# Designs tried in a protein design run: designed miniproteins, single chains, continued (2). Part 1

All scores and structures are predictions.

Each design is a single chain, and the fold is of that chain. pLDDT is the mean over its residues in the fold that is shown.

## One batch from the design tools (miniprotein)

Design m4001
Fold by ESMFold2-Fast:
Structure m4001 (fold): chain A 67 residues (1-67)
Amino acid sequence: LSTVTFHVPSKDIAVQVGAALRIVAEADERGIKITKIEVKDTPDGSEITVTSEAPEEELREVIERAL
């Protein structure tokens, strides 16, 4: 399992949900299965942690393309 954490510089729940949905859609298009998405609040926004069975490099590319 690979895990990638990234920062979303917004406390707007719609922005956070939008980012998560884009990541899931991008992963699905590439045949990558997302097993878990976790969101953690920070003072400057949120941290989103994505877990997948894909290699970390592929997961990171999916996230970068989705954002």
Scores: mean pLDDT 79

Design m4002
Fold by ESMFold2-Fast:
Formats: sequence, C-alpha cells, structure tokens
Structure m4002 (fold): chain A 71 residues (1-71)
Amino acid sequence: MEENLIKIGKAIAEQRGLDPSAFTDEQWKELAEKEIEEAFELIRRGIDLAMKRNGYSDEEIEKARKEVEKK
C-alpha cells in the first residue's frame, strides 16, 4: 500500500522531467500524498461548483454528500 505511493511519486516526477534517482522513498511518498490531497480537494471543489451551476444550494450539496456516504 505505501509502495503504491512511492510508485505514484515516481510517475509524477517523470511527468515533470525530474530525475527519479535524486529522491528517496520518503520524498516519493510525500510528493504522492501531497498531489493526491490537492487532487481530491480540486475534485470536491469542482463538484460543488457544478452542483451550484445546476441550481443546487450549499445545504442541498451537503445533504447529497451525506446520502452518498451512507451508501
């Protein structure tokens, strides 16, 4: 499971043109964790904006999240 974070970190570095050999496993894990957290926040914000554009209120969006979590 933690090995997957290292693999993700290396893949991100290759996409950015960084030298994979210059980093440690801990640095790969930190890079992957940071990118995953930022991506999840961006996705949540994108969903919220899409819902608001379709006429949903903040309260309706929160209710929908709670319903999804129960399933």
Scores: mean pLDDT 70

Design m4003
Fold by ESMFold2-Fast:
Structure m4003 (fold): chain A 103 residues (1-103)
Amino acid sequence: MDYEKEAEALKKELEKNPDNEFIARQLILSYRKAGKYEEALKLATELAEKTNSVRFYVEAADIYKELGKIDEAKKYYEKARSLARQQGNEEAVKLIDEKLKEL
């Protein structure tokens, strides 16, 4: 599968449907699979800040970890953990704690 072509198609779909979280998540995944980590990170961080979503903070942290930027990954995981705690999502807190231990 050509992930770069898939990312371009998903980018056009997202331009037509800017608030579609599913398309945005598929685009981030396609960028990551294509090795376009800078594009993936920019989209994930912008969505995390805009939506204040645990998921997008975790995705941004995962990308920072893949880039070897461990301090940034830790900060984004800690932000995701704080948000999950505020939401009472104990399962998400547990998963994020495991990700933090792997750093």
Scores: mean pLDDT 84

Design m4004
Fold by ESMFold2-Fast:
Structure m4004 (fold): chain A 69 residues (1-69)
Amino acid sequence: SLFDEMQKLIDELLDLDEQGKLSDEERQELQKLVRDYSHALMGWMTKKEQEDLLERIKKLLDRVKKKIS
């Protein structure tokens, strides 16, 4: 499901943060995404907003992974 995909990507980003692989700016962006994800879980977001959130999470993860490679 959409929520399962978002959770998986957030968990991967949180693991990378624990490993010290996120910059201060990337960590701030992750904190905002986690907050928005909590709002999505509470039913406070439309389907389009949830899809936009998934894309934002993917973009941050891709950026972090490319920087590590």
Scores: mean pLDDT 87

Design m4005
Fold by ESMFold2-Fast:
Structure m4005 (fold): chain A 94 residues (1-94)
Amino acid sequence: MEELAQKARELAFVAGALYTLAQLSPDPERAEHLRKLADELFAEAQRLGKEAGLSPSTLASAFVAGTIYGIGLAMEKGVEEAEREVLRQAEKLR
């Protein structure tokens, strides 16, 4: 049960980061792929979150934290490196 709750929060966080990086990406095709992946991960976060008894506000907070993280990472490392780092995090959750 704890593992499902944690995975839901991590999926929501990574989805937020991917969503932000999609908005910052100069390549429209790459931006579309990141946005679709963000949508898929957040949908999975909502599904697991319901099973774990998490409130929608908890997942929304994790998503917002992810967007802030994505902005910070892009500012520090550039958008392309930030994308690579967040995609590696997404792969670990699949």
Scores: mean pLDDT 87

Design m4006
Fold by ESMFold2-Fast:
Structure m4006 (fold): chain A 61 residues (1-61)
Amino acid sequence: SMEDQVKQKIEEMIKSVEQGDLKRMHQEMMELSKLVQQDPSLTPLFNDGMIKATEVAQKLS
């Protein structure tokens, strides 16, 4: 499902943050943006994922 794709991309984005792979992080963010544009009902899930990624980034800095 598209929800499963969004969840997978959020996990991949968080892993890229943990690894310091900024190029992959930006790529996953772009793909997530495309998915939520296709299904705006996924926006809360996307926002939650962005918050989690930010929290991980702040702990690593």
Scores: mean pLDDT 83

Design m4007
Fold by ESMFold2-Fast:
Structure m4007 (fold): chain A 81 residues (1-81)
Amino acid sequence: MKVVLVTINATDISLEEAKKLIEETKKKLEEEEGKLAMVGILSESEEVNELSRELLSKEVHKKLVESGEEPEFIELPTVVG
């Protein structure tokens, strides 16, 4: 199963902004490329970083357990400047 992994670097971002950015980026990748996307955020906020790690970890584990297939991760550079 092919999965695109995107890491967004955001220095100062609220928890709500982080959730919105993750959702918007996933929708864009799914609509433009038709690929399954996993999106993470790296920021100064430990709360945002913890949320990002938790969401990614759960999605990876769930896909491995449900599909029995090892996902192919394609790491992309930061998509926001």
Scores: mean pLDDT 67

Design m4008
Fold by ESMFold2-Fast:
Structure m4008 (fold): chain A 79 residues (1-79)
Amino acid sequence: SEEEERERLLERFKKLLAERIEQMLKKVKEDPTGVTVEQVQEFIAEQLKKLEELIKNNKPSIEELKQMVKELEEMLAKS
């Protein structure tokens, strides 16, 4: 069902978001001149804003969730 697909995409989004935040924080620890705590905070704020806008529409679209997942996957793959 569309609801099951939406739940699956949201869980994947949460997992990828957590992995990206962890990756960025590790980079801050290893080289604070490359990635800053401020950049991590800005990234988190941007992702939360996207989620808030989707929730305000009552049901996030499957296509919007797929796009958000794809963006995080591409960020993680690019290291």
Scores: mean pLDDT 78

Design m4009
Fold by ESMFold2-Fast:
Structure m4009 (fold): chain A 92 residues (1-92)
Amino acid sequence: MKAEIEIEVEGDTLIVKVSGTELLTKEDAEKLKKAILEAVEKYKPKKVVIDLTEVKKITGEGGEILKKLVDELLEKGIEVEFKYNDIEGVVT
């Protein structure tokens, strides 16, 4: 099932919720990266919180995309926080 991405703005913090999937694939991570970068340009937040509490597994390619996203956000001076319950592993 395709990942759903919900974006909420609380002051200077952008909260991004990923739902609808327990597996974050390369395509899901690309969609997430695009949505976050577009929201960052619009809202100019100081912090981005990525809520992955419904995600149980991340593909290797998906993980690499998330790392690139984090690196880009940090380069822009934006703090990044992840929320997750238990990620069972990275599937290569």
Scores: mean pLDDT 80

Design m4010
Fold by ESMFold2-Fast:
Structure m4010 (fold): chain A 71 residues (1-71)
Amino acid sequence: KRKELGSEISKYLEEVEKIVKEMDEAKEQGRKNSAVDAVRSQAEEDKKLAELRKKFAEAMTKIAELIDRSR
């Protein structure tokens, strides 16, 4: 019930937080690399961010589904 839903939501929120942190790290890495190779660093950053965004969207969908069920 509430405890199970809360625990599951918390788990996905933790995963989302980790993904967001990885996105921030990828952006920072891209900015550092931009000074050396702007075109390549942008392409690598975009690819990494696209992969992380896909995982983020998946986790958010599951969280939304759990929240909707608790209504």
Scores: mean pLDDT 71

Design m4011
Fold by ESMFold2-Fast:
Structure m4011 (fold): chain A 83 residues (1-83)
Amino acid sequence: MPKIVAVAIAASEEVYEKYREEIEALAERYRARGVEVRVIVGTKDKEEALKAAEEAVRELGAKEVKAFADPEEPNLAAALGLE
């Protein structure tokens, strides 16, 4: 599989405020491994968050996207590494 060289994390303001420490910890974990990370805050909804993250990933030439738009979204805790 292609190696991950960059990651984009996009979140609504509600998700970022609720999970700020977990999102920043996830970003730092990727950066510690030599991966470039973009954190985008203030997307309107999940679709906008995903679109913003995909666009950032394309600019970085990356293959992985993380997008969060709803604090109650299924698998959010697992995706943030809270489990």
Scores: mean pLDDT 65

Design m4012
Fold by ESMFold2-Fast:
Structure m4012 (fold): chain A 63 residues (1-63)
Amino acid sequence: ELEELLKKLKEQIENIKREGDKAYEAFTEIRRARAAGVPPEIITRLELKAAGKSDEEIEKLLK
């Protein structure tokens, strides 16, 4: 029925919005860090974390 399809669609939209909100928060944090004069190496770490890299992967990449 139409109502059942609308419920499923709403759930999918909510999941997409949640992912977008997390990305926006990460972007805002990185922007603030740059404005505060945080060293480039720390900014790179924040960007890699926002891209979904684990802390272990980030440590290996920055070596």
Scores: mean pLDDT 73

Design m4013
Fold by ESMFold2-Fast:
Structure m4013 (fold): chain A 90 residues (1-90)
Amino acid sequence: MAELEEMKTRMLEVGLQAQKLASEAKDPEVSKELMKVAGMAAQTAFDSRTVEELRAGIERVIAALEEVRKKFPEYAEQLDELIARLREIL
């Protein structure tokens, strides 16, 4: 139980960081994609009932961030930081 709650808290922190990056993005398409990722992170944190479900959700969020990174290479550095933080939760 404690482990799952700690992982959920870290997941929400990554979601908030993605939301902050979205608010600072000058490109509205980057902002839109990062807000979607922030929503996915929040939903994963709220809906996951087990560590395995949370891990599967984290993997989906990482995949979504990697797709944003491919579309917007000028944000690759910031996106790689978010991906690294998510991988530390796994």
Scores: mean pLDDT 84

Design m4014
Fold by ESMFold2-Fast:
Structure m4014 (fold): chain A 81 residues (1-81)
Amino acid sequence: MDEAIREMLDEGSEEVGSAVKLTTYKKLGDTKGAAESLVELGKERIETAKYSLKAGFITKEQAEKNIKIAQELIKKGKELL
């Protein structure tokens, strides 16, 4: 129950998790590590969205939305490199 509530809160914004990770890496001076992580996470999300769509787990609209978000993560990561 408590774990499910925390999971729903985290599920509501992977973008918040990514921002927290980026802020932490910036404080440690590892901007490159944060940037590379954003690019890899974006690539992984694109592959996951394509797989989930093919398997019938999500709709085409949801897959396109997830891919767009993933592409923005890749763009932000590349801009930081």
Scores: mean pLDDT 67

Design m4015
Fold by ESMFold2-Fast:
Structure m4015 (fold): chain A 68 residues (1-68)
Amino acid sequence: MPSLGEQIQQIVDDAIRNDIDPQTAADRIVALLRAEFPDELSDEQVAALREGFRHQIAGLLEEARARR
């Protein structure tokens, strides 16, 4: 029902609320992408996406903290 982007945003929101760690959020996002696009994602792309999402989520948390 929600778009893939909306589902990813929900996972990011869960990380921002400290319900899950950035690593857990990244793993969930990658698992979601693998479920939706199993033939489109190579192991190299999956590894890159995990690191990218972990880094981005951690950065968003740092920015949110720095603003307040």
Scores: mean pLDDT 75

Design m4016
Fold by ESMFold2-Fast:
Structure m4016 (fold): chain A 92 residues (1-92)
Amino acid sequence: SEADRALAAAFRKASELAERRLEELVKQGRDRELVSRALGLLLRKGVEGENALMRQALDAYAAGDDARAEALFEQAVEENLEPEIERLKKNQ
């Protein structure tokens, strides 16, 4: 369906943005494996509706509002990435 195609496209765009953010953080000396896992988990929480900002970012991409989606994605990362990385470190 058109809705299914829009959601698939939204997830692809969010994943590409996450990959760019991963490379930025790795250049800043952050651990690739931990950051990659944390970003993947945040995207999954967005899809599952467990993270409201990340879900709003995906919905904005699906609606074709890339600028709003990128702003919401960055806010979700700023608020959630570090707590998720610390949680992953404790559960290794």
Scores: mean pLDDT 87

Design m4017
Fold by ESMFold2-Fast:
Structure m4017 (fold): chain A 64 residues (1-64)
Amino acid sequence: KKSELTARLVGHILRAIGALLDGNVEESIRDLKEALEIAKEMVKLGYGTEDDVKRIEKLLAEVE
């Protein structure tokens, strides 16, 4: 399950970067919000840290 969550997290971050490069800010925001929820879930399960969540929150704030 950890590997599946990590793959989904990385996938959403990569899609967000691709969307920004394509000028699609709305899609980037959606992907970053999904990544944020996955990161929070990973923290709850003991697979991640609050610092991981804060990094994604910072990225989301930069594009909003």
Scores: mean pLDDT 80

Design m4018
Fold by ESMFold2-Fast:
Structure m4018 (fold): chain A 66 residues (1-66)
Amino acid sequence: SAAARRAAVQAAGAALGAQMRARSKDSSEYTKKARDLAQKASQSDLKTANRLIGQALRYIGEGFDL
């Protein structure tokens, strides 16, 4: 269902946010941007959440030279 998919995406966004919070000691500008995008994704509809999670992962990759 749409509700179940939304819950799964919100859970994924929350998990990403928690992982980034665990790395708060190493807060680069890229990590901050990724954290903000992950928080917005957790509060967004499925389509927007997928896009924002993708952007957040990209910023994490740039911060870790991936």
Scores: mean pLDDT 66

Design m4019
Fold by ESMFold2-Fast:
Structure m4019 (fold): chain A 70 residues (1-70)
Amino acid sequence: DFVARLLALQRAGYAASLAGDDAAAEAEADRIASLITGRADARAEDLTEEQVAAAEARLAAELAKTATAS
């Protein structure tokens, strides 16, 4: 669920960025920050490198579990 939500937000942000919609891209980045930190008021710019690394490690671990379960 967390991984699915994170991937959906990343895809939405990437799509907005490709479309040139900076406001939508920023909003999706802020949603990702809120998901990672657990804080509704979180901003992407407030994320620490440690929080980003922890989220990436969790995503990689969950994707690896899915691969081994299939």
Scores: mean pLDDT 71

Design m4020
Fold by ESMFold2-Fast:
Structure m4020 (fold): chain A 90 residues (1-90)
Amino acid sequence: GVKKKIEELVKKLLEQAEAGIKEMEKRGDEESIAILERIREALADPDPEEALLNYIKVYLELLREHGSLKTDLSAEELLERLKKQIEEEL
């Protein structure tokens, strides 16, 4: 079901964030490490849906900081759209 797919997605995103931190540590990129640590912390929520929601919130905040935000949708609205997309692919 959708919940299992969200659990798999969160696990994959967490593994990617951890790998990214190790790579940025090799380069001494403290700013990128700080961003990836925020992402890793967001994904550490024991509820996979809350973890994904927290991830979306961090992502939107980063887009706002860089002036790249092109959507007025909330993190909650983006999560609902993603859940619907996952359901349609099952």
Scores: mean pLDDT 79

Design m4021
Fold by ESMFold2-Fast:
Structure m4021 (fold): chain A 82 residues (1-82)
Amino acid sequence: AAARATLRNFYETVSKLLGEEVAEELVREMEERLAAGEPLDAVAQAAVDRANERLKEAGIPLELRLYRLPSGAVLPEIVPRP
């Protein structure tokens, strides 16, 4: 499913950059919002925005951006922060 692929990729990416605890918190929030009926695109964008705030707080010169697959999955990509 598109949502499962999205959640897995967010967990893997955020865990590498910010650690497992932050990744678990973020993915849990995404799962709760999806269960509440929010669209995947909106949930993924909010997760990127939150992860980017945490990256900035940590002094990490990277940010996350979204790209969409034909399957409907939305995945984070890591780019240098401008």
Scores: mean pLDDT 84

Design m4022
Fold by ESMFold2-Fast:
Structure m4022 (fold): chain A 74 residues (1-74)
Amino acid sequence: SEFDELLAEAERVIAELEELAARSSGREKQQLLNAIRFLREQKELLERERTPAAASGLRLAIDLARRLIAELRA
């Protein structure tokens, strides 16, 4: 389902953020940890509710995380 595909994508993005956080320090690490927390919260909400609104929240969280990853790799 679309929800299950989105949840799987969220898990992949969380893993990438965790790998980056493990190699980071200071402010950058804090930004990554904050992104992981927000993404986990939105993922858990979709797992519980399985609504289009929860899916939209998770999509936004994934987009924000991907932008952070791109910024830090630039």
Scores: mean pLDDT 88

Design m4023
Fold by ESMFold2-Fast:
Structure m4023 (fold): chain A 73 residues (1-73)
Amino acid sequence: GTVEVLKQVFQSFLPPGDGSVETLQVRLGELIRLATSPGEALPQKTIENLKQLADLLDLPVSYLYNALREAEA
């Protein structure tokens, strides 16, 4: 399904053996910016979908919140 495809795509941005925290945050922030239109706030439903994606990738919720904050700046 769509969720499984997104997981595989996201995993392709994380090369094996290079698991820096900063790299994960930057990649997540960039994906959020690409998914949002300039000047448009993220709907609650989109935030919930991003939480599901973070959970599937075993990412801490703090990474998601940091990426969302940076995308709004």
Scores: mean pLDDT 58

Design m4024
Fold by ESMFold2-Fast:
Structure m4024 (fold): chain A 87 residues (1-87)
Amino acid sequence: MSERDIALEITLEILSEWAKRAKEALEEAKRNGESVEEQLKRLEEIYEETKKRLEEAMEKHNLSEVDKELALAMIDQEYEELKQEVK
């Protein structure tokens, strides 16, 4: 497996982990009756942590700027969609 292939797998794993953590945190917050503001804060914390982890992983594996922008765009899109589901 090439270094780029390994880095792509790690990136996809981080994206998968982000989606799971964000959804689980949001579902738990809703069950606990947390406010919209508290739900958004939980999402923001997970989003910022995920972006930092992704940036570090991509730098370690020398991924191209294009691959980095695509991964960040996917996280940004998911984050915007999850914000729309907050009640």
Scores: mean pLDDT 77

Design m4025
Fold by ESMFold2-Fast:
Structure m4025 (fold): chain A 105 residues (1-105)
Amino acid sequence: SMKKILEANLKFEAVTEGLREAREWIEAKAERSDPKTRTKLETLRAELEALGEKLKDAFKKSDFQEAIEVMERIVELIKKERPELTEYFEFYRKMVEEALKLFKE
């Protein structure tokens, strides 16, 4: 169905934007943090950026298994480093799963 493909692509775009907005929030928080916290947040931002690029490549290649694995890695990283953001990233993980389900139908 053309509608399902469009809906899936819109969900992938929303995920990409949501992860970008989270990285910008982390960067802004790093600028207002003590040096030790700043270094940790800058490291987290860089790791999330690298994982975000892997996720975009997975979507482009229709590598659905890699897309899920990358999102799981992002969520686990957030649970460890910034647990207060877990629900935000779980929301986007669920959106990836819903988008992939649309492609299987």
Scores: mean pLDDT 86

Design m4026
Fold by ESMFold2-Fast:
Structure m4026 (fold): chain A 113 residues (1-113)
Amino acid sequence: GAKEYLEKALEAIKRGDYEEAIKYLEKALKLVSDNPAIRSAIYAVLSSLYEKLGKKFEGEVLDGISGIEYSVAKLIGTPKEVLELAEKAIEYARKGDLVKAVEEVLKALELAE
């Protein structure tokens, strides 16, 4: 499930294996197609990972997609607690704290179940 892929992405980030982390986050993203709050947070983490790999343009595009997904989450009435965790994940990702970012995504996913 999405949780297992997010946990594997977290392990990869802790090892500095950003390419493996991206692959697991992309797999998690496909499993949360109906959850724009979780998707917004995952896109923010992907954005930061692409920037760490020197792919600044792709990182900027992914950050833009994160913003769109977050706006959709607000429009569809996502619970405030889930939105707050997604926003914390996005803030940590933008600060480059990817471990804390993915931990907040995992908390948001648990509440969204």
Scores: mean pLDDT 91

Design m4027
Fold by ESMFold2-Fast:
Structure m4027 (fold): chain A 90 residues (1-90)
Amino acid sequence: SEEVRKIIEEYVSKALDYIKQFKFDEAIKALDEGDKKVRELDPSAEDEFAYAVLSLAIFLENLGFTEAAKALRDYAAERYPDTRAGKIAA
């Protein structure tokens, strides 16, 4: 839904801002908060959230943030193993 998309965009953007400041723990906390809010609004949006996390990881890798990208791939694989994005991240 549009509401799910807005929450994902908000927390992914917040995580990216923390990563640009090398605050990786805060970035993961932002993703955890976003995941919680998406799950409360629409439990079926797991695939969409997992895909957004994987997309952020690929974006970061292209920018040279290899360590942050790996952390986000591991996050997607661990939290969303049954989604296509989680399987690609593994």
Scores: mean pLDDT 86

Design m4028
Fold by ESMFold2-Fast:
Formats: sequence, C-alpha cells, structure tokens
Structure m4028 (fold): chain A 90 residues (1-90)
Amino acid sequence: NLEEAEKLLDEAKKEIEKIQKQIEAETSVSKIQSLLQQMYQLLRETEEKLAKLLEKSSIEEQKKIKKLWNEFFLYFIEVEAKAKEKLNAL
C-alpha cells in the first residue's frame, strides 16, 4: 500500500510537471484555463485513488501516505499559483 501510494504520487507529480511546462509556454487564456482544469481533474483522481489505498492501509502506513500527500498537495498549490499569476498578467 505504501509503495503503491509512492508510485501513484510520483506519477501524478510527473504529469503536473508536464502540464506546468505547457502552461509556461502557452499565451492563450482559454488554453491555460483548459490546462488548469486538467490539473484539477488529475488532483481529484489522485486523491480518490489514494483514499482507496488509505482504507486498506495500517495506521503507520496511513501516517506516511498522508505526509506524501501533503508534499504533493503543496507542490500542486505552487504550480496552481504560478498558473493563476500568469493568467492575471495576460
């Protein structure tokens, strides 16, 4: 369960990094908004999958998984903030 959670969050982070690079290169407001929607969808899907893993995890595993989720979520918030800053500048 912990190993599966680590893999899930690593894969999600890589997908967010790809979207971030696309946002950095994009000048269309509508396209950046579409990319932000893709990020929000990925966040929801990742959270749902992680919740299912948490249900099957020990208390000790749950604590570690929640720490990994918090690190991922803070990274997500940084990327979201930069994307919104770019939208406000266009």
Scores: mean pLDDT 88

Design m4029
Fold by ESMFold2-Fast:
Structure m4029 (fold): chain A 79 residues (1-79)
Amino acid sequence: RQQILDEHSERYSKEAEELEKYGDEAEREEFARRAAEEYIRDLVSLSKELSELYEKLVAEGKPLEEILRKLRELEAKLK
């Protein structure tokens, strides 16, 4: 699980560097949104508690940034 997150982190870093050099602002925003969504999917696979929190926040219509922040906060507490 952590290995998968590390692999995604490395991949995102490479894509972010490429977009910073060659992409426009809209492409960088779309990349950031896509990367956050992929990270959330991987993160919710780590525990039932993270999955339950994600479902609750999505049902409440929370923005992606708030969902990501709250999931990271819970992940840190579960370590």
Scores: mean pLDDT 69

Design m4030
Fold by ESMFold2-Fast:
Structure m4030 (fold): chain A 79 residues (1-79)
Amino acid sequence: SLKEKMEEVRKQRDELSEEYKKKMDEYMEKAKKALEKGTKKDIEKARELIIEAASYGVKMLGAVSKGVSTIKELERKLK
């Protein structure tokens, strides 16, 4: 049914969003630890880690946005 398809889309959206958020948080924590060391090499490492975290943040937002768009299309078909 369309209701079952909507529930599956919501579940997939939430699972992907949570996975990307977890990766973002992991990289940010590593970046924080590198910054606490305060050396030029550690600051450069932190920069790379922050860029990686930002990439997962963008993927998280993309998964949420795609999920919302898919749900709206399915809701339109239910009318």
Scores: mean pLDDT 80

Design m4031
Fold by ESMFold2-Fast:
Parts: structure tokens; sequence; C-alpha cells
Structure m4031 (fold): chain A 110 residues (1-110)
């Protein structure tokens, strides 16, 4: 479904926005532990962007795999941020994970 594909792209774009905001929050914290969190968030963004590229090529199977990797990386970043006590990064990453999961559900209906 073209409509489901377009909705999945919109959810992925919103997730990328939240992940970029989470990187900004991590940078503002300015502690050594934030470097690993930033790296994981950047990798999650890369996989979400690869998912959008796959969807533009109508490669739904690759898009699903990329979204699953983005979710895994975002969850790892969220868990590290929680251990570090960075509630702002946790909140923004939780929003991104929800949007990535919504994109995954839409793609699984195609």
Amino acid sequence: SEQLRQQAIQQLQQAIGQLRSAIGAAVRAGVPEQDEIIELLEQAIEYAEKAIDALQQNDIDSAIQYVQQAIKLAQQARDLAARAGNDEVVALTDQAIQQLQQALQLLQQI
C-alpha cells in the first residue's frame, strides 16, 4: 500500500528528529559517558535513513530490517542514558522508539 509506505516514511522522519534532539541533549550534558550514547543515537539515525532509502526503492523487506536495527540501537542508547541519569535523553529516545515501532507495524501490513 502506497499510503502505508508514505505513513511509515513520516514516522521514520519524526523518529530521526527525536533522535537528533536526544543527541543535542546528550551533548549539553557534557559527561564522558555521553560519547557512547551519541554514537548509538547516530547509528540509529543512519539505519532509519537507510530504511527511508529502501522504502523509496520499494524494498519493504530491507526497510523492516533497518527499522529493527534502529530500534535496537535506540534501546541501547536509552538504557545507557537511564543508567547515567539523563532523563531528557531517555524521554526523547523513548519517543523515537515509539515512532520507529509504529513505522515497523505499518511496514508489516504492506
Scores: mean pLDDT 91

Design m4032
Fold by ESMFold2-Fast:
Structure m4032 (fold): chain A 87 residues (1-87)
Amino acid sequence: SALLQEAAARLEEIREDALRRIREAVEVEGSPERARRILREAEARMREVLTELARSQGVPSLEPALEANREFLDEFRAEGEALIASG
């Protein structure tokens, strides 16, 4: 569906932007604190996208959208944490 494709595209854009900024914070700025803040802000933005998706589909609960995207969200967090640890 168009709504699912749009949400997936927005999640991927947030992921790509956040991972790029996390790398810069670690490699250029030497700031794991800023990198952690970027990761947290990106996770909040992803949750916002999923909340909007749930509303658009008339779903009263966020839980189904979170469950459907669990692997993506877990992988993103793991990638972000690994980049922070690599600095």
Scores: mean pLDDT 86

Design m4033
Fold by ESMFold2-Fast:
Order: sequence, then C-alpha cells, then structure tokens
Structure m4033 (fold): chain A 86 residues (1-86)
Amino acid sequence: SRQERVARLEMEAGAIDTGVAVLLLVTRRNPEDEELRAQTIATLERAIARLRALRAEARRLGDDDLAARLDAMIADYEARLAELKA
C-alpha cells in the first residue's frame, strides 16, 4: 500500500541519519585521520544521493511532510560535506 511505501521510506531515511550521525561523531573525535575524513566525505555524498531519491519518491507519493523533512536532511548533510571539504 501507499502507507507501507511511505513507512519504508521513513525507515530507510532514519537508518541513513543514524549511520551518518555516528560517522560524523567519530570523524569529529579524530580530526587528524585523513583516511577517515575521506571515507566520511564519500559516505555523505552517497547518503545525499540516496536521500534525493527518497525525496523524489516521497513527492511522487504525495507525502509533502516527509519530502520537507528529507529536504532539511539533505541541506544539513550538504552543509556538513562543505565543512569537511574545506
């Protein structure tokens, strides 16, 4: 059903958010680890790409609230990515 598809998108977005939060915490605690920083950048780029796909699906399903939450997550991740690349 549409409700089951929305729930699946929410679960996937939540899993991405949890993984990114943990990785950013570990990276912040190890600022001299260039390999970890590079891996975190690659992970954030993949996360942003996946969230954009989830946002497109949320919009297709007409879930404007979920789409708005995904927009906010994408913006936050893009800001973090810019900080890591600086």
Scores: mean pLDDT 90

Design m4034
Fold by ESMFold2-Fast:
Structure m4034 (fold): chain A 60 residues (1-60)
Amino acid sequence: SPGDEGIIAQLRLIADHEDAVVKAIQEGKKKGLSEEEIQNRIDEITAEGNAADQALRAAF
């Protein structure tokens, strides 16, 4: 169907964001980072995801 590529790309973006957040939490805890440092990394990942979402919406 028209737009299936855009829907698949959006779902991949959501999955990638979820995976990145989980990894940031796990790696941060393993390295002994503070909750604030882990939250800052999550905020960075979220900002990157929002930028990618805006770019995707402009392309499709």
Scores: mean pLDDT 79

Design m4035
Fold by ESMFold2-Fast:
Structure m4035 (fold): chain A 66 residues (1-66)
Amino acid sequence: MVTLAVRPPEGETLDYNELKAVVDEVGEGEVRLSLTNRYAFVTVPEDKADEVEARLRALGYRVGRL
């Protein structure tokens, strides 16, 4: 499993349902919002991490691998 740190675009808010839809489409994973809802942690299998990262970036999110 790999955890991705996900941030919204500048001035925007995280959309949990949108993040969860991306994870559900790849079939496995978990989305957790930070306590302040400024960051999300998306945990997926290693072989799906690049796919999830690309999809989230296409939606405007900023993504980094932890």
Scores: mean pLDDT 78

